# Designs tried in a protein design run: designed miniproteins, single chains, continued (2). Part 21

Each design is a single chain, and the fold is of that chain. pLDDT is the mean over its residues in the fold that is shown.

## One batch from the design tools (miniprotein)

Design m4707
Fold by ESMFold2-Fast:
Formats: sequence, structure tokens, C-alpha cells
Structure m4707 (fold): chain A 86 residues (1-86)
Amino acid sequence: SLAEMQEAVRRMVAQIPAAEARLAANPDVTEEQKTLFDLLAELLRLMAEEGDLAAALERLARRARELGFEELAEEAEAAARELRAA
């Protein structure tokens, strides 16, 4: 259902502050990577309200993994799979 999809995306949005804190604490992360993460976080927040949630989560997962955020990527992929199975 749409409510289940929005709940999954809200769980992902809830993970963003922890990911941002880890990013801020990691000296190996570039300013460009931080900017990219911020853009993806804003996209995810927007999708939580209106868009194609599964596609947004899959995109977030790919880019989070590229930035070294494996836990966020795994949770986003799991949420996307759950949404597509529904």
C-alpha cells in the first residue's frame, strides 16, 4: 500500500541524520561527496511525500554505496525490494 511505502521511506529518512553525522566525522570524505549526499537526502525527503518511492530508494542505495555508506545502502535496497514485492 501507499502507507507501507511511505513508512519504508520514512525509515530511510530517519537514517539520514546518522549517515550525515558519520559523513561529517569521516576525514576521508570530500566536500563534493558531502554535497552529493545532501542532494540525495533532499530527493529522498521529496519522494517520501509524492514520488516513485521504490525508484528513489534504489537510486539512493546506489549512490550511498558509491560514497561508502553501506548500511544506508543496504537498508534502502531492502525497503525498495519490500515496496516492489507489495
Scores: mean pLDDT 76

Design m4708
Fold by ESMFold2-Fast:
Structure m4708 (fold): chain A 92 residues (1-92)
Amino acid sequence: DELEEARARLEEASARLAAEIEALARAAGGRPGDRVEITLHLPAGDPLAEVAREVARGAAERLRAAGYDVTLTVVEGAAEGSLEVAVNGVPV
């Protein structure tokens, strides 16, 4: 089923993105209590925007639960923009 295959690929990509965000945040902050800024850039009308927002939100919540001071900023851009995630200004 093509829909099940697409969902499995999306779940795998989402898990990798979440892990990369968390790894960069932990490396950049160094320890619990440090400030971590996650910035999500979303192109207007991107069909993956909702998934990317949920992944970033989940990663931020897990980092907050671990004791990090996390700020999540979502920036919606033009349709020709790229979907991009940055942690403390460093692209994921």
Scores: mean pLDDT 71

Design m4709
Fold by ESMFold2-Fast:
Structure m4709 (fold): chain A 65 residues (1-65)
Amino acid sequence: GAAAEAGRRALEAGRAAGDVSAVAAGEMTLQGDNTGGAAGAWEGIRHARTEEAREASREAYLASL
């Protein structure tokens, strides 16, 4: 679904940027339709160290609402 797609983008952006918090948030979003989706993406926004990872995490958060 949209949350999984957004989580995948957060994971890829986090990996490219070397941002382990964004990677973890993307993985949590991908683990289940609702389990960890919004919370994981929110953590990605909070802890992202690059704008690319933060933007991808914002998309994951919005898709998880």
Scores: mean pLDDT 63

Design m4710
Fold by ESMFold2-Fast:
Structure m4710 (fold): chain A 65 residues (1-65)
Amino acid sequence: SDRDLLRELLADPRALAFVARGLEVSPEELRRIIEESGLDLRAIAERLGVSPASLRAGIRAALAL
């Protein structure tokens, strides 16, 4: 699920930093956005100006390395 994907991202500082860099935000800012959005991937994607599909792909790539 999107929630589990986001929880896994938050538990992995390397993956979080990788995704944040691609989105041109700090890891701290990305963490804040995720937490404020209540683990809602669509809301996070909207705030960052990216598609939900693109955000999912980026997170999966970062977690898979």
Scores: mean pLDDT 88

Design m4711
Fold by ESMFold2-Fast:
Structure m4711 (fold): chain A 95 residues (1-95)
Amino acid sequence: ASKKLNEAVAAVMRGEYEKALEIIDELLKEGVPDTPQLLLIRAKAYLGLGKYEEAIETAKQAPEHPGALRVMAEAAEKLGKTDEAEFYRKKADEL
């Protein structure tokens, strides 16, 4: 279980975003719960692929996670929503 999760994290770190999403899909199909950690990996992969709306939608499912809030901030900034981006950055820094 942890080995596949570490592989997905490593894929995101290498910019292999589609591979990271495939690994997460395999974990979910095997019955691994859709935890904040899996949500964060998917949100980061969507962000890296330029799918900013999907990144925000995914990260919103884990709103109290600092990493998820930072993904929402970066995606909002890329969409020109500067006020929303600043709000999410501040909230992440306060957690």
Scores: mean pLDDT 82

Design m4712
Fold by ESMFold2-Fast:
Structure m4712 (fold): chain A 100 residues (1-100)
Amino acid sequence: MEAIKNMSTEELVEEMKRVLESIREALERLPELSPEEQLGTIARIIAAAEGIILAYELAKELGKANEEMKKIAEEAKKILEELEPDREAAEALRARVAAA
C-alpha cells in the first residue's frame, strides 16, 4: 500500500512490466520442469499476476492509472484465466506445504 502511494505512474508501469515479463519467462520454462516444480511455479505466477491486478486497482484509486497499466492488468487477467485449471492443484500443494 505505502510503496504504491509513493511511486510515480512511470515507476508503477515499469514495475508492472517487469513483473509481467518475469511471469512470461516462467510460463516459457514450465514444460522443462518436473510436475512438482511446475505446480510451485504456477502458484508463483498466479500470485504475481494477482499482484499486478491489485496494483492497477490501487493506482486507479490514487488517480495514477493510465492506459498502459490497464493493458498490463488485462494481460495478467488472461494469464490467470489460462491457469485456472491448474490453480486448484497449485493451491492444494500450497495448503499441504503450510500444514506440514
Scores: mean pLDDT 76

Design m4713
Fold by ESMFold2-Fast:
Structure m4713 (fold): chain A 79 residues (1-79)
Amino acid sequence: MRDRVRRAIRDLERALKDLVDAVKNGSSDEVINEKRRRLGDAADRLRDLMEETDDPEARREGERVLERAGEVVKKLGFN
């Protein structure tokens, strides 16, 4: 399970970077909305894997990354 959680974390971090880059580059609303959807999908997958894992350290790592992603999204003006 740890490796699956870590892969999901990497997927979330990539999706977050794609969203930040799209916003900073002045991409269209359609592109920004697509990147937001991908980030949401990655976050949902990470949450599901965290619920399935018996590894408390993997759960803590996932929670930390989800918190960080949420704060970045808020700073971009998306709540």
Scores: mean pLDDT 82

Design m4714
Fold by ESMFold2-Fast:
Structure m4714 (fold): chain A 74 residues (1-74)
Amino acid sequence: MSVEELIEELERLIEKLKELVENNAPESEILELLREIQELFGKLVEAGAPQEVLEELSKRAMEILDKAKERLEE
């Protein structure tokens, strides 16, 4: 599939991750979605996606994960 399609799918998963974290979804659901995000990042790196796009998406995912960690520390 095209790099653009993989980027769009990854953006959708990151938005879903944000929604799950904000709605206090079970940790198991968050972890399953994180696995899918990791797989897509791997595919994007292998497909030669632009580094700037990968950095932007990675930063967004990390910001969401930081919020999830705050809840797990409780």
Scores: mean pLDDT 77

Design m4715
Fold by ESMFold2-Fast:
Structure m4715 (fold): chain A 72 residues (1-72)
Amino acid sequence: SALARELVAFVRAMPHGIPQSLLDRVKELTAPLSEEAQDALLKALLSRPDGPAEHQEEALAAVEARVRELAA
């Protein structure tokens, strides 16, 4: 879907990845999206190297903002 492609492109453009330990937080943030879009985003995140701890809050905030924008 177009939404899944947007989310994958967004994740690929992020300066740093998100650690697997934060995937439950990502699932919570993506709850407004379709199951297909959620799955695509999570798979894209798992395909990236883990991000450093100092940028994790920034990365999560960016994901939250993008999800809210696309879910509106």
Scores: mean pLDDT 73

Design m4716
Fold by ESMFold2-Fast:
Structure m4716 (fold): chain A 71 residues (1-71)
Amino acid sequence: SRATFISLARALFDHAIAEAEAAGHLETAARIRELQAELLRFLDDPSASEAEWEAAFARTAAEVGRLLREA
């Protein structure tokens, strides 16, 4: 459901932001915040299908994972 993707986006990316900040990777944390905000704006569109929300979440999660590995 949309609510599930919103909850997962908030919890997962908030955790990633906190870990990046704790490690002193402030630019990485800021970029993850931008990606989280973009995803949450997309998930706020009720015209998007659940498949589109799932795809957007997966793409954003992959990019966040890449940023954390490169930090």
Scores: mean pLDDT 81

Design m4717
Fold by ESMFold2-Fast:
Structure m4717 (fold): chain A 68 residues (1-68)
Amino acid sequence: MAAALERLRRAIREEVRRLIAASTKPLSASELFDVLRPFAERLAEQLGVPTSVARILLAEEIQRILAE
């Protein structure tokens, strides 16, 4: 369980960072969430993690990265 959650959080973090780095304009937290929610939910399903948890982890990583 812990290993699957850590893998999901890491993958989400990398994807958030990649999207921000590739963007030509600043993206809001809500824009990042909407774009990456399908990615996070799909990966969670593959790892056997509930999609509700994936949404929480996505929101947490977006907030953490934007606060840097």
Scores: mean pLDDT 84

Design m4718
Fold by ESMFold2-Fast:
Structure m4718 (fold): chain A 73 residues (1-73)
Amino acid sequence: EKEKIIKEMKKELLEAGAKEEDVDKIAEALKNKDYLKAGEIATEAVLNTKDEESRKKMEKAANDAFNKLQELE
């Protein structure tokens, strides 16, 4: 379940135009249950995105993944 949620988040973030390195850092933080660090990296990635539609997609993908992972705790 956790691995699937993280993979789906990575795919959605990449499709929204997030940088591979940022996506990998978010995934690593989530695997380590470091939700604070994952949230900080995701927030910076969203803020550094110029396209409004892409920002909205990134924010939704990250929030959906974070909520699902938190439910597993």
Scores: mean pLDDT 79

Design m4719
Fold by ESMFold2-Fast:
Structure m4719 (fold): chain A 66 residues (1-66)
Amino acid sequence: SSKEAAAKSGKAAAEAGAAGQPAAAYTVGHDMRLNGAEKGGRAAEEGGRAGDAAASQKGGIMAYLE
């Protein structure tokens, strides 16, 4: 399913960014806050590249929120 592929890609990209490209991780973090408030997925659907990453990481990093 395309959603799972996009979710895993976004997560992997964010982790790679944090490891080698911190700037990418900061951008994803910022957009996660915006998309978190919307949650409806509007930002992701409108072509929010970071929205796709935020949606995929939402399930993954929710354990690390605290």
Scores: mean pLDDT 50

Design m4720
Fold by ESMFold2-Fast:
Structure m4720 (fold): chain A 84 residues (1-84)
Amino acid sequence: DIEEWVERAERLLEEEVEELREYLSKLTSEEEAEELAELAREYGRAEIEALRAEALGDAEKAAEYRARAEELRKKLEEKLKEAL
């Protein structure tokens, strides 16, 4: 069931984002760590939604979410270089 997979993936994403935020707060400011964690969360959610759409055969939605994930990935990479 794709919906069960999505629920599990979202739960794992939230756990990873929280751990990432705590780790980053040791390397940069709390404000920068929170911003990076939010970008990581948005990126992860876009990836999950792309995979959901792909599994359901919705190629158009999958492409939209992949484009969003790519944009968020670039923002995250840029912010990581600036913060660390």
Scores: mean pLDDT 85

Design m4721
Fold by ESMFold2-Fast:
Structure m4721 (fold): chain A 84 residues (1-84)
Amino acid sequence: SMEEIRKRAEEIKEEAFALYKEIIDDIINQNYTKELAEKLEKLAELYEEAAKLYSKVDPSEAEEAKNLAVGAKKLAEEAREKLK
């Protein structure tokens, strides 16, 4: 049902936000570690999954989640580049 899709999207969004809160200090302080890169990659995956689910029930939330996924991917790529 659309209600179950929304509920799953919200659960994934909450998981993504919890992960974001764990890493925000490392992002602000530019503490580029392998762990930060892996967590940013996971954050992007969570936002992509939320965007796919929201696309079926809430186009506005889907666009927001999609933009957050793009941002997380860029930060992950930057973190990986700094480790080289």
Scores: mean pLDDT 89

Design m4722
Fold by ESMFold2-Fast:
Structure m4722 (fold): chain A 94 residues (1-94)
Amino acid sequence: MVSKKTAVEVVRKMAKILEENGDLLSAKSLLEAAKELEKTAPEKMSISDASGFAAKVATDVLKKELPDLSDEEVAQIEARLKGLLGEMLSRELS
């Protein structure tokens, strides 16, 4: 189980890493995901639920900014973000 505070901090940390690597749009999408986690997520959740929630919100933002993304590309981006965020959350709790 991960706290909402820890999940938000990890998502913001990933956004900062992406911003430093020049991926400003993905960073923006993850910052929006962090805001949604603070507003709507339960106080404690599984790593899978936290990473899945953040990846979905971030991908929804990306699709709005890049409407030419196919449904397959959107699904692939969501899966990759969920995996990366899940890994970071697992490391934070170790």
Scores: mean pLDDT 84

Design m4723
Fold by ESMFold2-Fast:
Formats: structure tokens, C-alpha cells, sequence
Structure m4723 (fold): chain A 80 residues (1-80)
């Protein structure tokens, strides 16, 4: 059901974000980027599954996960 898909993706997004933060704390920027990309992907899927349950706070987390992934990708690419 849409509600079950929403809950599953939201849980996976939260797990991925936590793993990203832990990787970042270790200085593992590649692993951190991959986890924040996964967090953003799961938040997008949660929003698509049940838009009526997707909160403004969750939308903010989605934006933050995307921004962190982009910033880490830029650092890893050594853009001059």
C-alpha cells in the first residue's frame, strides 16, 4: 500500500542519513556521499508514495541530504 511504501522509504532514508553522518565523522567522504544520495532517493520515494503524509520537515531533510551529497561530490571531484 502507499502508506506501507511511505513508511519503508522513510525508515530507509533515516538509516541512510545516519550512516552518512557516521561516515562523515570518520572522514570517509565517498561513503558519506553515497549514503546521503541514498537518503535523498528514499525521501523522494516516500514523498511519491504518499504526498499527503510527507511533511514540510521531511521536505527540508530531503533538501539537506541533496545539498550534502552535492557538496561532497564537489569536494571529491576536486573542482578548482
Amino acid sequence: SPAAEYEEHLEKAHQAAGEGQRALSRGDLETARDHFEKAADHLEKAKEADPSKFTEEQDQLLKEARELAEKLAEILAEKR
Scores: mean pLDDT 86

Design m4724
Fold by ESMFold2-Fast:
Structure m4724 (fold): chain A 84 residues (1-84)
Amino acid sequence: MLEEVIEKLIELLLSLSDQPLTPEEFEELKKKMLEIWKKNEPKVKKEEPEAYEKALKAKSVEEILMEGFRFHPESAKAVVKELE
């Protein structure tokens, strides 16, 4: 779930780009951002183990944003609404 949510957040972030991306540019940037996440995931797990575990067990995107990324509840709801 957490990895799937990270992938969806990357897709959302790229879709909000002011410049239109070609399908090839979109896939390349998505891959690069996923690689950055994977490289930093051990650091997040070490520095924020409780938040990381809560994010892994979360059943909603809103919970992952609040527990994993420390979004305020109103900000998490706004992001989830944009993902719908």
Scores: mean pLDDT 69

Design m4725
Fold by ESMFold2-Fast:
Structure m4725 (fold): chain A 78 residues (1-78)
Amino acid sequence: LEELIEEARRLIEELRRVVEELRRLNAEKPDPEIAEIIDELNRAIQMLEDAIRARDEKRLQAAIGLARQLLEEARRAL
């Protein structure tokens, strides 16, 4: 469980970094698709935070999996 929580915290930090970078791009040239990706990443961050608070192993595994997929997707947009 603690290993999953640490992984979730690392993902939250990386997701927040990517969100900041995408926000900078969207500020220069507004793009609805980038705005949607930002929203999805923010929802993933919330899911990870909620899973950490709940200390639910299955919920953490699901949130981590989703976050990894969205992070890779967002990196392609950068």
Scores: mean pLDDT 83

Design m4726
Fold by ESMFold2-Fast:
Structure m4726 (fold): chain A 92 residues (1-92)
Amino acid sequence: ALQAFGAQVAALTAPTAEALLPAADADPDSPEVKGRAARAVGEAAASLIADPEAREEALRLGEELARALAAGDEERAARLGRELFELVRRAV
């Protein structure tokens, strides 16, 4: 289940990764790269949710996760990531 979600996120980002290859070779530990990945996860989660209210919540959690990662707040980022996955599991 979790592996299938990860594979779907990878499939959705693969064409974009090819277009952004020079930027993708940047430091993967950078806040900018982590923030971009967090937003992509939120958008992928939203695409799997049929309920419009839950979809909007997934997008909000993705944006908050991106900000937490940019701030270096690992504990907040872990909590937000868990809340996003729990939302997807309940809505899908």
Scores: mean pLDDT 66

Design m4727
Fold by ESMFold2-Fast:
Structure m4727 (fold): chain A 81 residues (1-81)
Amino acid sequence: SSLLEELEEKLKEIAEALKNGDYEKAKELIRETARLIQEKFPDDALLQALAETALKKVDEGDIIGAAKTIQWAVQQIKSKS
């Protein structure tokens, strides 16, 4: 599957984990998604900053804010495709 399809599937899994109250699974999925964005878009300063912000929010316990930040990052990628 395309990278965009993989990112959209991860967003769906994050939303489902949050809906089920599984914050540990949501944190793992957000970290995986942020790292994937960092690896695939090393020269995109905005995407690097958004991924870093999401990781920081996870570490601070702001899981909802982290999920919203990753969603925004994926929407930026989608808009460039």
Scores: mean pLDDT 87

Design m4728
Fold by ESMFold2-Fast:
Structure m4728 (fold): chain A 119 residues (1-119)
Amino acid sequence: SAEEEELFRRFIRELEELSKENPFLEFLVEQLRKQFEEALSQPISDDVSKLSLAQRARRFILLLHRQDLDAAKQFIDDLADAGLGNKEFLLALLEAAGRLGVDPSFIEELRRHVDEVFE
């Protein structure tokens, strides 16, 4: 949807700002931009192991926007179980969410969960 596309573009913009001094995050953000149009056109699979980087980011962004804590925690667990997910990238998405007005207490609980799962 147009709202979902705008939300994704806002997160990419914040990730670009956060990645300026981090070459690894810059690389991931560039991959995310390249996969952006494909991720928006494809349905989100229930099987986390089948998701591209951009599709994983899209799903997580939607969960952050909805502030669905249980679903966001489960998604983080599913990413770890699938051997997918990067702690630094997930934390950058949480930072972007905070800059876009997501509740600080929600973000802090997810940061703790990411730290627990991706040690």
Scores: mean pLDDT 82

Design m4729
Fold by ESMFold2-Fast:
Formats: C-alpha cells, structure tokens, sequence
Structure m4729 (fold): chain A 81 residues (1-81)
C-alpha cells in the first residue's frame, strides 16, 4: 500500500545516510516492510536511486546505499520463507 511505502521511504532516509548507525529494531522494521510490500530487486534499486539523488550522495556513498538495500531485501526473502 501507499502508506507502507511512505513509511519505508521515511525509515530508509534515516538509516541510509552515510556514516549513520542503524539500530536492530530499525533494521527489523525495514526488513518487514520490504517483505510486506514484496519488493523486487529492481524496485529496491529504484528506491535507492531516488534516495541517492535526493541527498546528493557521491558515487561511493551511492554504492554503500545500494549494497545495504540489497542486503535488506535478501533478509526479507529469508523472512518470507
């Protein structure tokens, strides 16, 4: 739903900032939201691109964001079992 997607984007903006320490609770919530929305790798990559553009991240920061998002999606797949 749109509400779940908005919640995901708000939480991602907080945790994907370069050098930010994320809590386990925030990671668990992100994983659950990704699983609930059943996001594909492509959709996750698109969200990462939007956040990177919004914050004006460097290439290395953008790569870190993409790696983090892909890791979260893999954990979401495991959660869905």
Amino acid sequence: SEELREKLLELLRKVLAPGTTVTQSELDELIQLIAELNLSDEEVDEIAREIVEEFGYTESQAEAVRRTLKSLRRRAEELLG
Scores: mean pLDDT 78

Design m4730
Fold by ESMFold2-Fast:
Structure m4730 (fold): chain A 81 residues (1-81)
Amino acid sequence: MEAERHLREAREHALEAERAAREGDVAAAEEHMRKAEEAAREAARALSELSEEERERLLPLVEETTEAAQRAAEALREAKA
């Protein structure tokens, strides 16, 4: 459950970073991106302790979290341009 919790935290912060970037708040977007990266690192640590079957079960959430992070990075890049 720790891996899932950290993945959800990373996804939530990535979504907030995208929103802040869209609002033009670059500082808030960068702060949420840092928090998303920290949560993602904790998720990676927790995932490394799981079985392959457990990791496969969480793969959809990993993919959703990765997609949210990519969108946030794109929005932040656009806000800074």
Scores: mean pLDDT 86

Design m4731
Fold by ESMFold2-Fast:
Structure m4731 (fold): chain A 75 residues (1-75)
Amino acid sequence: SLALSPAQRRSERLALPVLKETKKRMDEIQKEIEKLKAENPDLPDEVLRKISWEKIDEVNQEAAARFRALAAAEA
């Protein structure tokens, strides 16, 4: 069992579904980048890195928005 305060345990329970979805989205992004590299072998690594970071940032923003929505619904 996790030795957390009631508020921390509640936050963790609300976080878990968002974290699972975020991981799924991250795995999808990795597959997309690998496919993009395979289809475009001459594409510079800096461009692939930028695309990857932009997609990761979008997923993080979506996760943050979902966290805020869950917190608002719980309140």
Scores: mean pLDDT 75

Design m4732
Fold by ESMFold2-Fast:
Structure m4732 (fold): chain A 65 residues (1-65)
Amino acid sequence: MPTAKESVETLGKYLADAVATNRDMAEYYISVAEELKRQAEKRGDRETAELADRVIAEGRAALEA
């Protein structure tokens, strides 16, 4: 089974592709990353929460460029 960290890493790759091709999908992937961060914080999974926060920040910055 994929780990929570692996799921966030995969989501980051999908988001990077989507910011160039489909803004609605990019915004959806950011919302999924926000939910994964929230769940990681509830579990005390700091590494996954920090990775999700980075994915969210990079995706938002790319959409504003």
Scores: mean pLDDT 81

Design m4733
Fold by ESMFold2-Fast:
Structure m4733 (fold): chain A 110 residues (1-110)
Amino acid sequence: SDMENLLQAVDAARAKNYEEAARYLDKIKDRGLQIAALALIARVVAKEENPYLDAAVTLARAGVLGLAEQALIRGLQALKDKVADPLREIASHLSPSNSYLRDLIARGLA
């Protein structure tokens, strides 16, 4: 299920298994859960809470995807020094077809 894949991606990222995290992210079909997964991964990688990442999860669960994407990007920018290298590694292992998450990571780390 998408939820199992989200939880496995977050657990893999917490363990610094970034290739495994990317493989589980590739299995998530729902855009909202993809946004939520990336926000939760950024939180565990940074080892800190961030109000933009919390907003991204809440908005994504509510189906407000455009604002969720904006909140995610702002959260990644705020935590850039702590998340850039892990997220670039995750992006490098994402499927070529997963342009959506790759683009969100690229915009957050710009």
Scores: mean pLDDT 91

Design m4734
Fold by ESMFold2-Fast:
Structure m4734 (fold): chain A 103 residues (1-103)
Amino acid sequence: MSPEQMRAEVERLMREADRIYEEAVKLFKETKVPSEEFIKKIEEAIDRLQRIRDRLRGLLAQAQAQGDADTVAFIQKAILEVEIKIGLLGIMLGVAKVILKNS
């Protein structure tokens, strides 16, 4: 894959990650009492973000093999942003599970 193709794929994956994260955060903000369905939807969002992270890690390995430092840095930043999203949804999921168990 060329550097231009890698950057385009990263940008596509990041737009998908942003949409997944925004939909999950919106669901969290609109939910007063978590349900089992709510928990499942947040878990599905985390799983989808983890798949995006794994794809980005594959692209990172390709960029590193090609010695393209600029593309490596670009992909590393994208991975960090996805990992932050996963972590934040993980915290929200933990809070929701505690509320559901005590309801």
Scores: mean pLDDT 88

Design m4735
Fold by ESMFold2-Fast:
Structure m4735 (fold): chain A 57 residues (1-57)
Amino acid sequence: MDEEKLDAYVDAAVAAARAGDTQTLMDIISQGAKELGIDVADLAERVSARLVAAAPP
C-alpha cells in the first residue's frame, strides 16, 4: 500500500472535517479509496480514528 498517499488523504479529510466541510470530506474519502484501491469504509475508519485521537474523550 502507498502509505504516503494514504496519509495525505487522511490529513486532507481530517482538515475538511475540522472545517465542517462535509461535502469535501466525503469527496476526499471517495477519491482516496479509489486511488488507493481500498474500501471507502476502511479509509473512513482511519479518518475517524485520527479525529477521535485528536479529541478529548
Scores: mean pLDDT 78

Design m4736
Fold by ESMFold2-Fast:
Structure m4736 (fold): chain A 95 residues (1-95)
Amino acid sequence: MEEEERRRLNERLRELHERILAGDEEALEEAARLIAERIAEELNLDEEQREEMLRITLELLRLAYRYAHDDTDETAARLEAEAEPLAERIRELLK
């Protein structure tokens, strides 16, 4: 990836991260799309793999967002349990 594109992406993701912490669901969805697209391009994923990567990335960000807002033992346990199958799906996708 070109350095200029990487810099713009990093700046945008930083702005989106702050908005997500403030409760902006649209910012979370945009961040997921940007992250998934970057991964898809770097790994040369096909169309089906790209769609699955976007779904996994969105779910992972939603889990991270819920953890940041609801810092309870129940939420932490749920996050760990839900993150495990997503990690497995990434491993299977990238075979």
Scores: mean pLDDT 76

Design m4737
Fold by ESMFold2-Fast:
Structure m4737 (fold): chain A 78 residues (1-78)
Amino acid sequence: SAVDIAVAELNRVRLEAKLLGNEEAAERIEKLIQELQKTGDIQKAIDGLEKLKEEYPELKESLDEAIKRMKEALKKAQ
């Protein structure tokens, strides 16, 4: 499902944040995963990642990739 794809992308970025030592970003992404699993609101998860790009520019490339794939999944689900 589109939600499963979005959760996989969020988990990928969460692991990247942990590898970079950014536990705060990883925890915020974990909260986005939990909310997405409860609501199914992929757009809200995308909006959350866009905010993280402003706060953690070192994660920009990984976040941009996740956002792109999540937008593709959302478009196909419509």
Scores: mean pLDDT 86

Design m4738
Fold by ESMFold2-Fast:
Structure m4738 (fold): chain A 68 residues (1-68)
Amino acid sequence: SEIEELRKKLAEEIAIKLDEVAVDFMQKLAGLPQSVVDQLLSLIHQGEEGRKKASDILKQIDQERAKK
């Protein structure tokens, strides 16, 4: 049971670190508003499907910025 709790705690700690990096990365990438950053973080937390959706949103933002 202690090993299972340790693995769960490690996974949570990794998720927190990834979130910190993701927030900094997204803010630097496009100067994205906090609401958009929060939406992307929510998608990333949904696993593979969420990560694909987040990637697609970032690509759309890049295309919109290129049109400016």
Scores: mean pLDDT 67

Design m4739
Fold by ESMFold2-Fast:
Structure m4739 (fold): chain A 105 residues (1-105)
Amino acid sequence: DSVIQQGIDLLRQRLSQDPQDARSLATLGGLLYVQGQRDQARQTIDQSLSIDPQNEFARRVQRLIDQDDVQGVRRLGLLGSAGIAQQMGRHDLMQQLIDEARQIR
């Protein structure tokens, strides 16, 4: 999925500037899980929760991964990526990420 890959690339760019951004780590972990990179997803979520154990977004992503709810993880990962795209002024990518999340039912 090209939109998932664009989200991952955006989050990698964000994390190169702020490696301790717990929300971006949780979002990246969710998208890695959706791409089948299960071990990297788990390590990335664990890192996010080590930084901020009370992060509600990271906890929601972890719960959906534990339930193997791939579509739920995909929705949260896309919406989280859209928020980062907005912060980085990537308006077209933000809209694409939101539209893909809306497709998930």
Scores: mean pLDDT 87

Design m4740
Fold by ESMFold2-Fast:
Structure m4740 (fold): chain A 73 residues (1-73)
Amino acid sequence: GFGYDIRKAQQEAAALKDPEEAAKYYGDTMERLGRVLGSSQEDVDALAQTYYDTTLRLKNKQLADKAAAEKAA
């Protein structure tokens, strides 16, 4: 189902080491799912961009937090 596809995309994106690659993968997946729901192309593009930007920000924060923790140890 739709929720399964979203969770799978999140898990696959989380496994990617590179934040930009993870963000692109998740954004591309949300674009495909938006098209299946019959969303307009503009809405699909906006959804993909939002998830791309959010994933990139979160992955960059996780990497920075990990680096800070390793430096403090």
Scores: mean pLDDT 69

Design m4741
Fold by ESMFold2-Fast:
Structure m4741 (fold): chain A 71 residues (1-71)
Amino acid sequence: STMEEIMEILKENIGAPVLAVAEKIIERTGDVVTASSLAYALLKQGVTEITEEVLPLAEEILKQIYEGKLS
């Protein structure tokens, strides 16, 4: 699934800036809306870099995006 692909990209990019990882998501999935929504939600919470501690938060944000709960 696209969500599984995005989570794999995040795991491959520990230590990378959120905006750089959003670009990688766009390149690999073509899903600009999901990538932008994820990046915005993380940055709004003060997350500027992908860390292992951020992965559960990113997964919950992705679930909310796919459920249509994040506009």
Scores: mean pLDDT 84

